# Designed miniproteins, single chains, continued (4), part 31

Each design is a single chain, and the fold is of that chain. pLDDT is the mean over its residues in the fold that is shown.

## One batch from the design tools (miniprotein)

Design m13119
Fold by ESMFold2-Fast:
Structure m13119 (fold): chain A 100 residues (1-100)
Amino acid sequence: SAVVEEAKKLLEEANELGTEFEEALAKKDYEEAIKKIEEMTKKLVEVAELLNDPELAKRIEEVGKKMIEAIKNKDFKKLYEYLRELAELFNELQDLVEKA
């Protein structure tokens, strides 16, 4: 399916953005880290929308906003809690793609 191929491509792009996000955090480049989170969560939302799961799309958007706020506030404990939540949502998206 063309939709499944597009969803897989978006997941691969989101995964690469996740790596770039981690690199930005390691360098303490918080402006770049915020940009990478915005780009990554946008790709993940697009995957959820392509797979007709608007509730999952909303959950991803909400976690992304919380992560950005945590970075702005230098609340890295909360950031790592939200990163675990985002990882669980990423796994849900992968499962949906594999079943599609």
Scores: mean pLDDT 89

Design m13120
Fold by ESMFold2-Fast:
Formats: sequence, C-alpha cells, structure tokens
Structure m13120 (fold): chain A 94 residues (1-94)
Amino acid sequence: MDKEEDVKLLEMALEAAEEVYKATGSEVAKKAIEALKELIELAKEKALDPLKVTSLALVGVSARVALDLGDKEAAINDAEAMRELAEELIKEAK
C-alpha cells in the first residue's frame, strides 16, 4: 500500500480508539491510542503490512458500531485487538 493511504487508515483507527476511551475510560483503549500514535509515525517512514493496516481500520469501524449500539464491552474488545495489531506492526517495522 501507499504510505499516505496507510497513514489515513491508521488515523481512522486512532479516532475509533479515542472514541472508545472517551465513552468508556478504558485503560485498554488508552494503550491502543498510544500504540496507534507510535505506529502512525513509523508508517510515514516505512511500508507496513497492508492486510494488518486494513484489519486495524476495519476493527476501528467495528468499535464505532459497537459504541453506537451501546455495547461498551465489544468496543473495549475491539480496542484491545487494535492495540495488539498496532504493537505487532511496530515490532515488525523495527
């Protein structure tokens, strides 16, 4: 994928994690925000796995849908999945 497209998809995932944190106060969502911010900076310099970047964006959409339905537990679970994927991509990029 294009680095510009990767950054945009990761920014969408970051916005979703921030909405989960705002709605729930979850420490998991806070850790997802921190990992996604680090990953966005790496994405500006390095090519990332496009399937994992796309998966992060899709999990972000899932988290927003869960919040709209009032399912805070599902939204927090999606934030944890985003954290795990972001940390894996950070490790692969280093």
Scores: mean pLDDT 85

Design m13121
Fold by ESMFold2-Fast:
Structure m13121 (fold): chain A 97 residues (1-97)
Amino acid sequence: MAAEGAKAAAKGAAEAAKGATGKNIAPASGSAMGASGSAYMAELYEKKGDKKGAAEAAKGAADSARSAAKSSSTEEGKKAALEGAKKAEEGARKAEE
């Protein structure tokens, strides 16, 4: 659950980065890379049975996706990143239960 949410955040952040223009290209791409890294860590922690580590990584993916959304110039990219962030936040919450 946490890893699935984190992967959704990474996918959404990548869509937001594709929609970034000019000065926002670098910060959006950086945020998308951050979300991808956090998603990788969430999967790693989940496979090791570390629920707390997986939840923290999923929250990191959500934060990165929200940052990518702010840097996107397209409504499609912004919505994708925000939906991904919400799934990562929900996955983290369930992992902490």
Scores: mean pLDDT 85

Design m13122
Fold by ESMFold2-Fast:
Structure m13122 (fold): chain A 93 residues (1-93)
Amino acid sequence: MKEAVDRFVARIEELAQEAKKAGETDLADTLESLARIVRNEADKAKTPQEIADVLRRAAGALEALAKQSTNPEIQEKLREVAEEVRRAADELR
């Protein structure tokens, strides 16, 4: 599961760079913070269920940020990543 977490953190960081290029600086800063939080919380997780809980919280945060974005392309990508993260979390149950 560490590989899945690392992959999702990298994708969130990639979305932060895209948001920054689109001029959504506040969204980019929030995504960078979320990526750091997800990595730190996953590193502290001791069970697959704890990792699943970290991923579900990340998916929820991404869904909320998608509603905050005014760029349709960024909104769509945030929703897509949130769905993938939530699916990965469900596979750990």
Scores: mean pLDDT 83

Design m13123
Fold by ESMFold2-Fast:
Structure m13123 (fold): chain A 61 residues (1-61)
Amino acid sequence: APPARPLTPREAAVLRTAIALGPDATYREVAERLGISQATVRRHARAITARLGRSPRELAA
């Protein structure tokens, strides 16, 4: 079952940016848009996948 709790502001920003850039976007491009490191984007992407059952790339597709 999907979690009922909202994403953190940082997780939501990663997800929103990935969706806005589309399924072809890399974590590097997400990192550039948010002004954070790729490692931070990757960490948040894992957290989003754990919460929603799908990666930001899959949710952008």
Scores: mean pLDDT 74

Design m13124
Fold by ESMFold2-Fast:
Structure m13124 (fold): chain A 65 residues (1-65)
Amino acid sequence: SAAEEVAKGEQHLLKAAEAVNAGDFESAIAHLEEAKRYYQRAFKLGDKSAGEKAKEVEDMIAALK
């Protein structure tokens, strides 16, 4: 379901935040890319707000490069 995909995306956002706090930007980017994929899946399943979240995550990835 869209809600299950969003929940998985949120879990990866938490892992990305932990990685940033630890100074591990490589791991942070990997988790953000996974979060983006889950939000994109949720969007395709009808959750319009997940499309905005996917874009926000893309902007976060760009900021860490």
Scores: mean pLDDT 88

Design m13125
Fold by ESMFold2-Fast:
Structure m13125 (fold): chain A 97 residues (1-97)
Amino acid sequence: MEDEIKKKKEYEERIKRVNATLDELLAQAEQRSPELAELVRKAIENFKPEIEKYKKDDSIESYKKLVLLQETVVAFAAMLLGLDDVIRREEEKKKLE
């Protein structure tokens, strides 16, 4: 049955999409400030040990955990960009008052 091979390919494609999204988020952070870009890079580095742990295991369960971990990194990077937007808006408001 080809179900496991098909699921593995589906997870590999999801991992590819997540990596592309991370690259886009990092590029956006770099356009805003070097400090924000470093925070995004540190978030990625903090998840590296867990990502490498699951990469070594060629099981469907490990592929699921890899996708979840990488999607979590994307969510965290997006949150950092969103928090920067909130901080900048509040600082502008304080300068006008």
Scores: mean pLDDT 75

Design m13126
Fold by ESMFold2-Fast:
Structure m13126 (fold): chain A 80 residues (1-80)
Amino acid sequence: SVEKELEELAERALELAREAERLRLSDPEKARELAEEAREIVEEMKRILRENPETPVSLLFRATVAGGAVTAVETMLRRL
């Protein structure tokens, strides 16, 4: 289902963002690679949400949290 796909994408994006955060000082190149993968997932989530306006608010919230985490790590990496 679309709902299950969004849930899985949000979890994956969060996992990648957290890993990038952990690696940001020890392996910034790997951290950037992971953040780029997470960004691609966030953009896919945005596409699915635009095509599925009936998506439950709980999943909209999860997607927003995942997107925020990715943006935060991208900002940290830009300062390195």
Scores: mean pLDDT 87

Design m13127
Fold by ESMFold2-Fast:
Order: structure tokens, then C-alpha cells, then sequence
Structure m13127 (fold): chain A 55 residues (1-55)
């Protein structure tokens, strides 16, 4: 999950999507499936990926 979230974030960042938008989309999609703890970790991973992708 975390690995996947990071990779999705990285790809989105490379395409110019803002990290906060990636985090919001990831949160909406995974909220029904993940626990609050897992959701927070996945969102953090996606945000980090997007930030690195934007570099």
C-alpha cells in the first residue's frame, strides 16, 4: 500500500499535479478501505512522492 501510494504520488508529481491534490484524491479513494492509521500513512507517502516528482 505505502509503496503503491508513493509511486502514484511520484507519477502525479512528474505530471505537474500538486502534492496536496494527490493527497486529497488518495484520501478520498482509500478512506472506505483503510483504517485511519493506514490512510494517514498512505496519504503521507503519496504526498512525499508527489513532492519528489515535482523536482
Amino acid sequence: VLEEAYEEGLKAGKEGVAPEEVAREMGTRLQPVLSDRELAQAIAAARKGAEEGLK
Scores: mean pLDDT 76

Design m13128
Fold by ESMFold2-Fast:
Structure m13128 (fold): chain A 87 residues (1-87)
Amino acid sequence: MEEEVEKLVKEMVELIKQGKSSLGINKFLLGVRRLLESLTDPNKIREVVQYAKKLLEKAVKEGLISSEDAEFAKRGLDRILENVLKE
């Protein structure tokens, strides 16, 4: 799980560097959603989202993405989390 999330963040960062922020963030959110849909444990689902947010914060701190792009991605993660946990 952590390795898959790290790969999704890396692919998003590369697209953002190419000036494709919207595409990068949307592809990242779709990838995270697919990972979460493979999980049945609500605690594991929350852990994956929390780890993804931590990697986004690290990417901002390292100057790889803007705080605005990270905040947009975090809002998308919160929306996905709400939808996946509605059962």
Scores: mean pLDDT 86

Design m13129
Fold by ESMFold2-Fast:
Structure m13129 (fold): chain A 55 residues (1-55)
Amino acid sequence: MSEEEAKKMAEGAKKAALQLGFSEEEAERIGRDVYEAALSGDEEALEKASRKAGG
């Protein structure tokens, strides 16, 4: 996954977490987890990080 695409996914995850009532600090951590997982190319890690954002 490209760095630009990973950044978009991280921003999406952060927004989703904020909408679900997570704090800004928690949403930022979730976004970072998604960004790192997306850049690593680890599909399973990306799925786990995305679940933290959406439940």
Scores: mean pLDDT 75

Design m13130
Fold by ESMFold2-Fast:
Structure m13130 (fold): chain A 58 residues (1-58)
Amino acid sequence: SEELVKLGRELGRVMREKLAAGKITEEQAEEFERQAVRAYIEEDLEELKRLLEEVRAL
């Protein structure tokens, strides 16, 4: 869906920014990406939104 694609892109963008700023480790980014990929495959919009909020808060 369009919302799924937009959430996935935004989550990826925020994760890259947090990693570049040193706010998360490579290990944390890898774990967030595993969770995001799973949620994306399962079309779990609520989990993608939850992950986005979690990463934004760091």
Scores: mean pLDDT 86

Design m13131
Fold by ESMFold2-Fast:
Structure m13131 (fold): chain A 71 residues (1-71)
Amino acid sequence: SIEDIIKEAEELKEEFVKRIEPVDPEVAKKLKELGEEIIERIKEEKNELHAKFLLLALSGEIFVAERQVER
């Protein structure tokens, strides 16, 4: 359901902020803002497949950010 997708997106956002903020608070802030924007778009979706594509986009942004702050 779209509600499950929203919950998963919120959990992903919280986990990445928790991991990145102690290392790079500026990157964490920018991605938190982007994540919140994507989650708002998911909430507006009426099609579950489109909501899943937005969740995948959020996952990809988190993956890129994790790589950028790597040691």
Scores: mean pLDDT 78

Design m13132
Fold by ESMFold2-Fast:
Structure m13132 (fold): chain A 80 residues (1-80)
Amino acid sequence: GSLEEMKKIIEKAAEIALSDDPFDREVGIALLEMIVGLAKSAGDKEAVAYGYEQLARVYEKLGRPDLAEKFRKEAEEIKK
């Protein structure tokens, strides 16, 4: 289904964002943000929440706990 397809795309973007290459990381983060924006415009709350959870994991690994916490809270707000 579309949710499963969106989840796979989000997962692939997160893999790129977790790359050891700084350029690939920037591309992966930008792709994640774009996909979350598209899911939000489509009203796909499950995909938005999942995308925010993946952004939180990426930023936690990058040493940005402030952004990781922000995106975790955004994911919880969407789940309401």
Scores: mean pLDDT 84

Design m13133
Fold by ESMFold2-Fast:
Structure m13133 (fold): chain A 84 residues (1-84)
Amino acid sequence: MNKEVLELVREAAEEAIADPAAVPAQIRRMGEAAKEHSSAVPGALALIEAQKSGDIEAGARRAVELTEFSAKGIENARKQVKER
């Protein structure tokens, strides 16, 4: 897991909230990260959905949450396998 991916998603989300006109650029940025790191895919999809719905703030917040949840989900899955 690359810690830089989570930072990139957070930065993209903050910029999308500050400037909704930048959402297409932030989606592209997250899409490029998603090509190297699957954990960025949920965040990119959340911003695409935000652009379609027009609720950029909620979508940007969701992008960060989904990326963090995906990272924690992988760790929790490893822990559950170890506990079984």
Scores: mean pLDDT 70

Design m13134
Fold by ESMFold2-Fast:
Structure m13134 (fold): chain A 72 residues (1-72)
Amino acid sequence: SSPRTLLEQARAAYKEGNFELAGQLLVQAARSAARAGDIDLLEEVVRAGEELLGKDHPAVVESQRLLDEAKA
């Protein structure tokens, strides 16, 4: 699955009230974007996670860590 598809699936899970699945899919999207070297998409995943789940959510913290590592 593409990182874009995983991010859209995370948004859909959130809209359905499945926050656990939304977090899992968000981390999968972030890992996929990081593996692809797609920093712009990884930034979009982090921003979406902050908006949907909050910046302190474990899935968002992990996505931010991957972004910081990719920018190092």
Scores: mean pLDDT 89

Design m13135
Fold by ESMFold2-Fast:
Structure m13135 (fold): chain A 62 residues (1-62)
Amino acid sequence: SGERMARAGEAAARAGDGAGAATAAWQNSLHGYKEGARRTAEAAREAGLERGARLADQSAAR
């Protein structure tokens, strides 16, 4: 389940959906899958979604 949530966050980031990426990272964090939140932050950063990446990093740090 964690892998699927991580891929959803990565897909949102690649689509340019910063809000969707941030939400996916938060959901990954709530389920204890910090790696999924971190991967979402990396994808958002690669896509140039700096604010989304920052919010995803905050989720991963929890």
Scores: mean pLDDT 76

Design m13136
Fold by ESMFold2-Fast:
Structure m13136 (fold): chain A 99 residues (1-99)
Amino acid sequence: DAAAREAIRARAAEFLARHRELTARADNYDSLDEAEKKALEAEIRAFLEEWLAAVLAAVREDRLLELVEALSELAGLPVPEATLEELRADVLATAARAA
């Protein structure tokens, strides 16, 4: 269990670092050339696909709360419990519709 929690925390740190990088580049979007804009768009698309897959995996493993808590802790931002419960319900409902 401790090893699984550490793996989730490491994955959360990786996603947060990538999100921060992409956000910083997006903040300068208007100053990017066309090649840089295409590269950023492709990287954002890949990031969103990887993020969605990770969230779905966390939901299936009943670890969504642990993933979101790790992200909140690493970002230094508190996430309200009500928001975590609502997010879990929405993801589970989406997964059920895909079944």
Scores: mean pLDDT 69

Design m13137
Fold by ESMFold2-Fast:
Structure m13137 (fold): chain A 60 residues (1-60)
Amino acid sequence: GIKEIAEKAAKEIGKQLGVKLSDENIEEIEKAIKEDKEKVIKMLEILGASQEVIEEIKKL
């Protein structure tokens, strides 16, 4: 579901930034995907996130 996709996106963002994202950060990512998924996709592409995660968001 959207929550699982947000968790995958958070893990990828955390790896690229060298930080561990909190549960609150994951909730904010879930909200961002629901409100503006194109913006989230663009940010993930800029950070070099995996195409698998990007494609899962596009299917929402």
Scores: mean pLDDT 80

Design m13138
Fold by ESMFold2-Fast:
Structure m13138 (fold): chain A 73 residues (1-73)
Amino acid sequence: MKEELEEQAKLLEEALKKNPDNPRIYMGLGNVYKLLGDEEKAKEYYQKALDVIREKGGEDSPLAKAAEAALAE
């Protein structure tokens, strides 16, 4: 439901303030905004997740593949 998704986004944004280099939080935000129909924000967060993963050398990780697949839509 929209209210639950908006609450999840707020919780993930708070988690991101504490852990700005955690790509899983960016993936979570991308997923939430995609479900809310905000494709532009979803792509922005998926891209940020991928950027963080690449910075850590995890380009071939399952999480990187998930972010790349989400951006290809």
Scores: mean pLDDT 79

Design m13139
Fold by ESMFold2-Fast:
Structure m13139 (fold): chain A 85 residues (1-85)
Amino acid sequence: MKMKITAEFPTRSDALGAQVAIELLETLGIKVVDIRIEGTKVEAEVEADTLSQLEKGIAAFNEELAAMGLKINKLEVELEPEEPP
């Protein structure tokens, strides 16, 4: 299953810090397919075997951002629709 994460921060420095939090998703068995940073915006495409793993990843991502003291201006999470078999 694939999921797109888009996060917007007050500063570019905060966006760069968020990249570290996204990379921690790999320790949870989530594959980070792509990471893009455009100014204060971070876009990541991630893949996991189950929706439960992706949900745990989002929870861990939010907890890590809070632990780092990073403020999120906007967070959007989009699940890629499953192609019919």
Scores: mean pLDDT 77

Design m13140
Fold by ESMFold2-Fast:
Structure m13140 (fold): chain A 55 residues (1-55)
Amino acid sequence: NAMAKALRDYYGNVVKAKEAIDNGRKAVPTVKEQPTYAGAINNLLKARLAAAQAA
């Protein structure tokens, strides 16, 4: 429904804003790469679970 979509969009926007701030700082080079297709999917799921638990 509309509320569920709004929550997902809100989390996505917050994550992007935070990442932009971190990029602006450029204090630390970060390793954020996954060597496999399965690894990329797993990383995305972990990020979603972490965001949900942080909420």
Scores: mean pLDDT 59

Design m13141
Fold by ESMFold2-Fast:
Structure m13141 (fold): chain A 89 residues (1-89)
Amino acid sequence: AEKLLEEGKKALEEGDYEKAAEYFEKALALDPENYKAWLYLAMAYARLGDVERAEEALEKARATGAELDFDEAALETATVGLIVSGRLA
């Protein structure tokens, strides 16, 4: 799971958003409670211009992150940034 996240992040850095999404989807198949994988998947979808799938992935990230008593303000800020960034790509 962790290796798939690293491969996905590398694909995201290289601008291969479709491949990044595939890696994050595989990571989530192994660990569906991984909020970081949901955040990265949302980022990949946003960069692909698929705002609807990006929003769905962000909602899943917030749900899984809430169980960890995470900083909701920081998570909200990150999710808004991802959607806005996707519109500029």
Scores: mean pLDDT 69

Design m13142
Fold by ESMFold2-Fast:
Structure m13142 (fold): chain A 90 residues (1-90)
Amino acid sequence: ALEEIRELLRRAAEELERLAAESEDPEAAEAARRAAEIARELAENPEAPTREKLLRLLAAVIEAAAAGAMEAAELAARTADEVERLEEEA
């Protein structure tokens, strides 16, 4: 379970970095980069409490959506849902 969460968050960070690099809007790109940083930090500390992980990912969703980075917001939301499911299965 823990290694699965770590792998999920690493992949999410990678995908968010790709979305940031492909964005033509600097504000959306910055929001996607911040979401990637959050996912990377959580991947390094996957043992952090579930609530803290989910709140940080949900904050990234809100920031990305507010900046118009809708694909990044959707990816962060999907990642939060997958983290919650993996924690429940553990």
Scores: mean pLDDT 84

Design m13143
Fold by ESMFold2-Fast:
Structure m13143 (fold): chain A 92 residues (1-92)
Amino acid sequence: MTLAERAIKEGNEPVALLAADLLEKQGRYDEAIRAYELMAEKGSVRAYVRLGELYLKKGDYEKAIEWFEKALELDPSNQRARELLEKAREKL
């Protein structure tokens, strides 16, 4: 079990997010994606936004749009998700 997965199971969302962010910065994208997915399953809007940003960086604009739309379903007031959704749509 990764540090991120352990933090998620313990309910420590801030630590889980930091650990997942660190995995992404280290280029460990598969582990970062899995950690963000587990956080998203627990309703973390920030995890949905991070998944969208990661897919934008990979050039997978359709998946990025899907994750940002899910973030906005949970929090329609999330300005970052809205702005990034518009950017992803512009890249199509």
Scores: mean pLDDT 79

Design m13144
Fold by ESMFold2-Fast:
Structure m13144 (fold): chain A 84 residues (1-84)
Amino acid sequence: LEEQIEELEKEIEELEGEKRAEALVRLAEKLFQLGKYEEAVKYAEKAIEAGKDNEEIKKRALQVLASALLALDKYEEAEKVAKE
């Protein structure tokens, strides 16, 4: 799992546009599954910014962000994200 995360981080540095956004959302999803909620928030936010022109990637990143914020007991921020 750590090896998969490190590999994704390396790939992200070489990726641009939509492929970068997809890799960022995949990383955020994996971090969330591992219980690394603060890091999942960080990468989900990066995925939203990178994937702003791709509705599917943006929705997936917003779902990870909202779920991670809820797991961190940040209910007000999660509600705000869910309405976007």
Scores: mean pLDDT 76

Design m13145
Fold by ESMFold2-Fast:
Structure m13145 (fold): chain A 60 residues (1-60)
Amino acid sequence: MLSEKEKDELGEYFLKLVKENKLSDEQAQEVSAKLLDALNEKPLSAEEAKKLIEEKVKEI
């Protein structure tokens, strides 16, 4: 399970990808909800979580 520090770093990484891919606030919220669901269902490493963020952002 991710530490609080790792979660903060993932949040910053997510926001960076949102800005780079020009997602709307609504799109960003949808991606965030899907990521939180995935993180709650399965223990992920920080690297795996970053990969998941990239995948979900690209799907929008």
Scores: mean pLDDT 75

Design m13146
Fold by ESMFold2-Fast:
Order: structure tokens, then sequence, then C-alpha cells
Structure m13146 (fold): chain A 62 residues (1-62)
């Protein structure tokens, strides 16, 4: 599910920061890289969703 993949991305980013890879996210979510791309259509869509939430958290924390 999309939500599970986004949760896995947050966990991977928490551990690895900007060094997090698409493969790390797929492994954490328990899906293949191909399944991840199929759900989001592209790495860009995944990054946009996660980046928007990350920016809001930073803005609210400051």
Amino acid sequence: RRDAILAAEREVVRKKGLAATTRDIAEAAGVSVGTLYRIFGSARNLAVEATSEDLLKIAEAI
C-alpha cells in the first residue's frame, strides 16, 4: 500500500537521511522496487509526497 511505502521511507530516511535509496525503501516496505514504481508511477511521485511532508515538519518544528 502507498501508506506503508511512505512509512517505510520515513523510517529509512530516519536512519540514513538523504543517503536513503529506492531499494532501501522497497526492502523496508516488503515490496520489490518494481512494485514501488508501479504504485507511484515514478520515483518522482514518491519523492514529492515524502518531501512535502518533510518540509512541513521542518517548518513546524522551527
Scores: mean pLDDT 63

Design m13147
Fold by ESMFold2-Fast:
Structure m13147 (fold): chain A 76 residues (1-76)
Amino acid sequence: LVKEAEELEKEGREAEKAGKYLEAGEKYFKAGQLYGEAGEKEKAIEAYERAARAYEKAGELELAEFARELAELLRK
């Protein structure tokens, strides 16, 4: 789980460098889910926040809000 999430974050960073913001958001979102399953709460929060930012850059405002909501729920 954690290693898979780390690889997804790396893929997300590469997608961002290439200007592929939707793909980057999807990679970061999946990383957040895997970190959450692994009990890595803080890393899951960071991954969802990165996903939200990438989705905003892609113009996917609903996906960005959803990712932000998941990060905020984990902060409770």
Scores: mean pLDDT 86

Design m13148
Fold by ESMFold2-Fast:
Structure m13148 (fold): chain A 93 residues (1-93)
Amino acid sequence: SEELLRRARELLEEAERALEAGDVDRALALLQEALDLIREAARAGADREEIRELLERLLELGMRLLRVAPKELINRAIGLVLRVIGELLDLEL
């Protein structure tokens, strides 16, 4: 699970760079992959606080993505943000 979290952090950093470059398609794909890895790490018993920190960072980047997403990607970006919120809510229980 530590390796999954390390890879998720790398993907979040890459997604931030993609957003800065205006590569919205790439940013969305990277954020979706990061969420999948974070979920897999959580199922494998990774540290709860580390999962929370990564989900909070992913939510921040997902919200930034929503502000710049073209109409054809808006629904996917909304879906990503809602899934992240759901994971954060599950973590509080």
Scores: mean pLDDT 88

Design m13149
Fold by ESMFold2-Fast:
Structure m13149 (fold): chain A 76 residues (1-76)
Amino acid sequence: MADKLIKEAKKALAKGDYKKAIELATKALEIGTPEQREEAIKILLDAASGSDDLDTVLRAVGAAIRAIGDLIDEEL
């Protein structure tokens, strides 16, 4: 369930495991409701802000931008 993925992603974020937080949040984006996807986007942005690895930052930002675009398309 996407809610479980979001909870686990938040726990990973709190522990500084940014790569795991990005992986779990990205999975939540694929199966979540619009509300859950919005929460996953916030997790991706937080992970990007906390990460010192450029590849990890770019992956998180890219996933967030894609998800924001999808949400906008669904509300049009």
Scores: mean pLDDT 79

Design m13150
Fold by ESMFold2-Fast:
Structure m13150 (fold): chain A 65 residues (1-65)
Amino acid sequence: KSILSEAIEEQEKVYEEASDDPEELEKLAKEAAKELEEKYPDYKIEVEVITTSDGRKLIKVKVTE
């Protein structure tokens, strides 16, 4: 399934992108949020950059009905 489909069904999708650059992660998060907003304008899209205990950075996308 696509990331959009999974985010809608689970109200949450974690996207792992290995990057030490917060600007790159923000860009990826913004792109994911824009794509979801374009497909599902009636939904509230929240995108968050999280850091794991191992220092890896992940993008978490949450979709609320």
Scores: mean pLDDT 62

Design m13151
Fold by ESMFold2-Fast:
Structure m13151 (fold): chain A 81 residues (1-81)
Amino acid sequence: MKLSPLELSILRALAAFGPLTARQLATLLQVSQSTVSRHLRRLEAKGLVERVTGPDGTTLYRLTPEGEAVVREEEARRAAA
């Protein structure tokens, strides 16, 4: 699966901090919310991220089990390099 560096950063942020809004991801990764939202749609289409509704009605994004596996694989590659 071909992932951009930003998509990997989104997956790692979700693994580290739990469910986050697109705005929180944009602030954390220092990119525009529009850029994050575009990549979140791609990650959702790939089954790596899912949308959940927070208690205040806010849309949050979290890793699927498949997304968690991708993060673990990338961390293993970096540790082995």
Scores: mean pLDDT 81

Design m13152
Fold by ESMFold2-Fast:
Structure m13152 (fold): chain A 55 residues (1-55)
Amino acid sequence: NLEKARELNKAFYELMKEISKIVEEGKRKGLPLDEVNKKIQEAIDKFLEKVKELE
């Protein structure tokens, strides 16, 4: 299904942008690696929930 594929691609692109922002913000603020990793995991979890909704 092309519509689902487009939605999935958009969600993946948004995830990649969010991870990039988290990493850049972490470097700028000097956040602990554990905190940066937690934020990345939260972004991944939200992406996986969206993927399940698209199935």
Scores: mean pLDDT 82

Design m13153
Fold by ESMFold2-Fast:
Order: C-alpha cells, then structure tokens, then sequence
Structure m13153 (fold): chain A 86 residues (1-86)
C-alpha cells in the first residue's frame, strides 16, 4: 500500500490506482482492505472518473461498516459527493 500512497502524494493518480489494485489483489484478507478501497476511490475521484470512484467508495463502505466506523463515514460522504458529480 505504501507505493500507492506515495504515487497519490505525487499526484500520479494513474500509478496510485495501479498500485492500490495490485495491493488489493495481493492482500485480500488484510484489515486495511476498506482503507485501500477508500484511497482507490480518492484516486479515481481526482481523475474525475466518478463512476469508478463510486464503485470503490461503495466497497470501502460495505467492508468498513461494522469494524471501522470512521472509514465507513468518510466513504459514505465521498460516495454521495461523487454521485452529485454525475
């Protein structure tokens, strides 16, 4: 996940997406999966790919819902914001 975060911080959102997708594939059982989907959504949002951002935020919200209420809240707020851009 560090490589995806570093790419995001450099505003290389296309590389951030690739690294987050790779990390999610390699770490499907990690407790950080909801955080990775949230960050994937943020990267898509920055590229104005609101449909992909919505999908990623929705996955983040569903997975974070019970165990990580702060991430679930952020994902839900961003999901609404991204839908308003469509």
Amino acid sequence: MKKGVEAFEKKDYESAIKEFEKWLKENPDSPLVPVAYYLLGEAYYKLKDYESAIEAYEKSYELAKEEFPNIAKKAKEKLKEAKEKL
Scores: mean pLDDT 85

Design m13155
Fold by ESMFold2-Fast:
Structure m13155 (fold): chain A 61 residues (1-61)
Amino acid sequence: MEEEARELREKAVKIFKEQGFENYAKALQDFIDAALERDPERAYRIAKSALEVAENIKKSK
């Protein structure tokens, strides 16, 4: 779960940075990292949702 959440977070952050959302990407990374320390299952769900949003933004262009 934790490793999977980290991988999803990394992919989402990379896409957001590539799309020009650098400040948001940093905030998202910090938020998910904090969530991983407290609730890995919630962190996984957040990371998964973030990746889905990132992929949708990428497809819209």
Scores: mean pLDDT 80

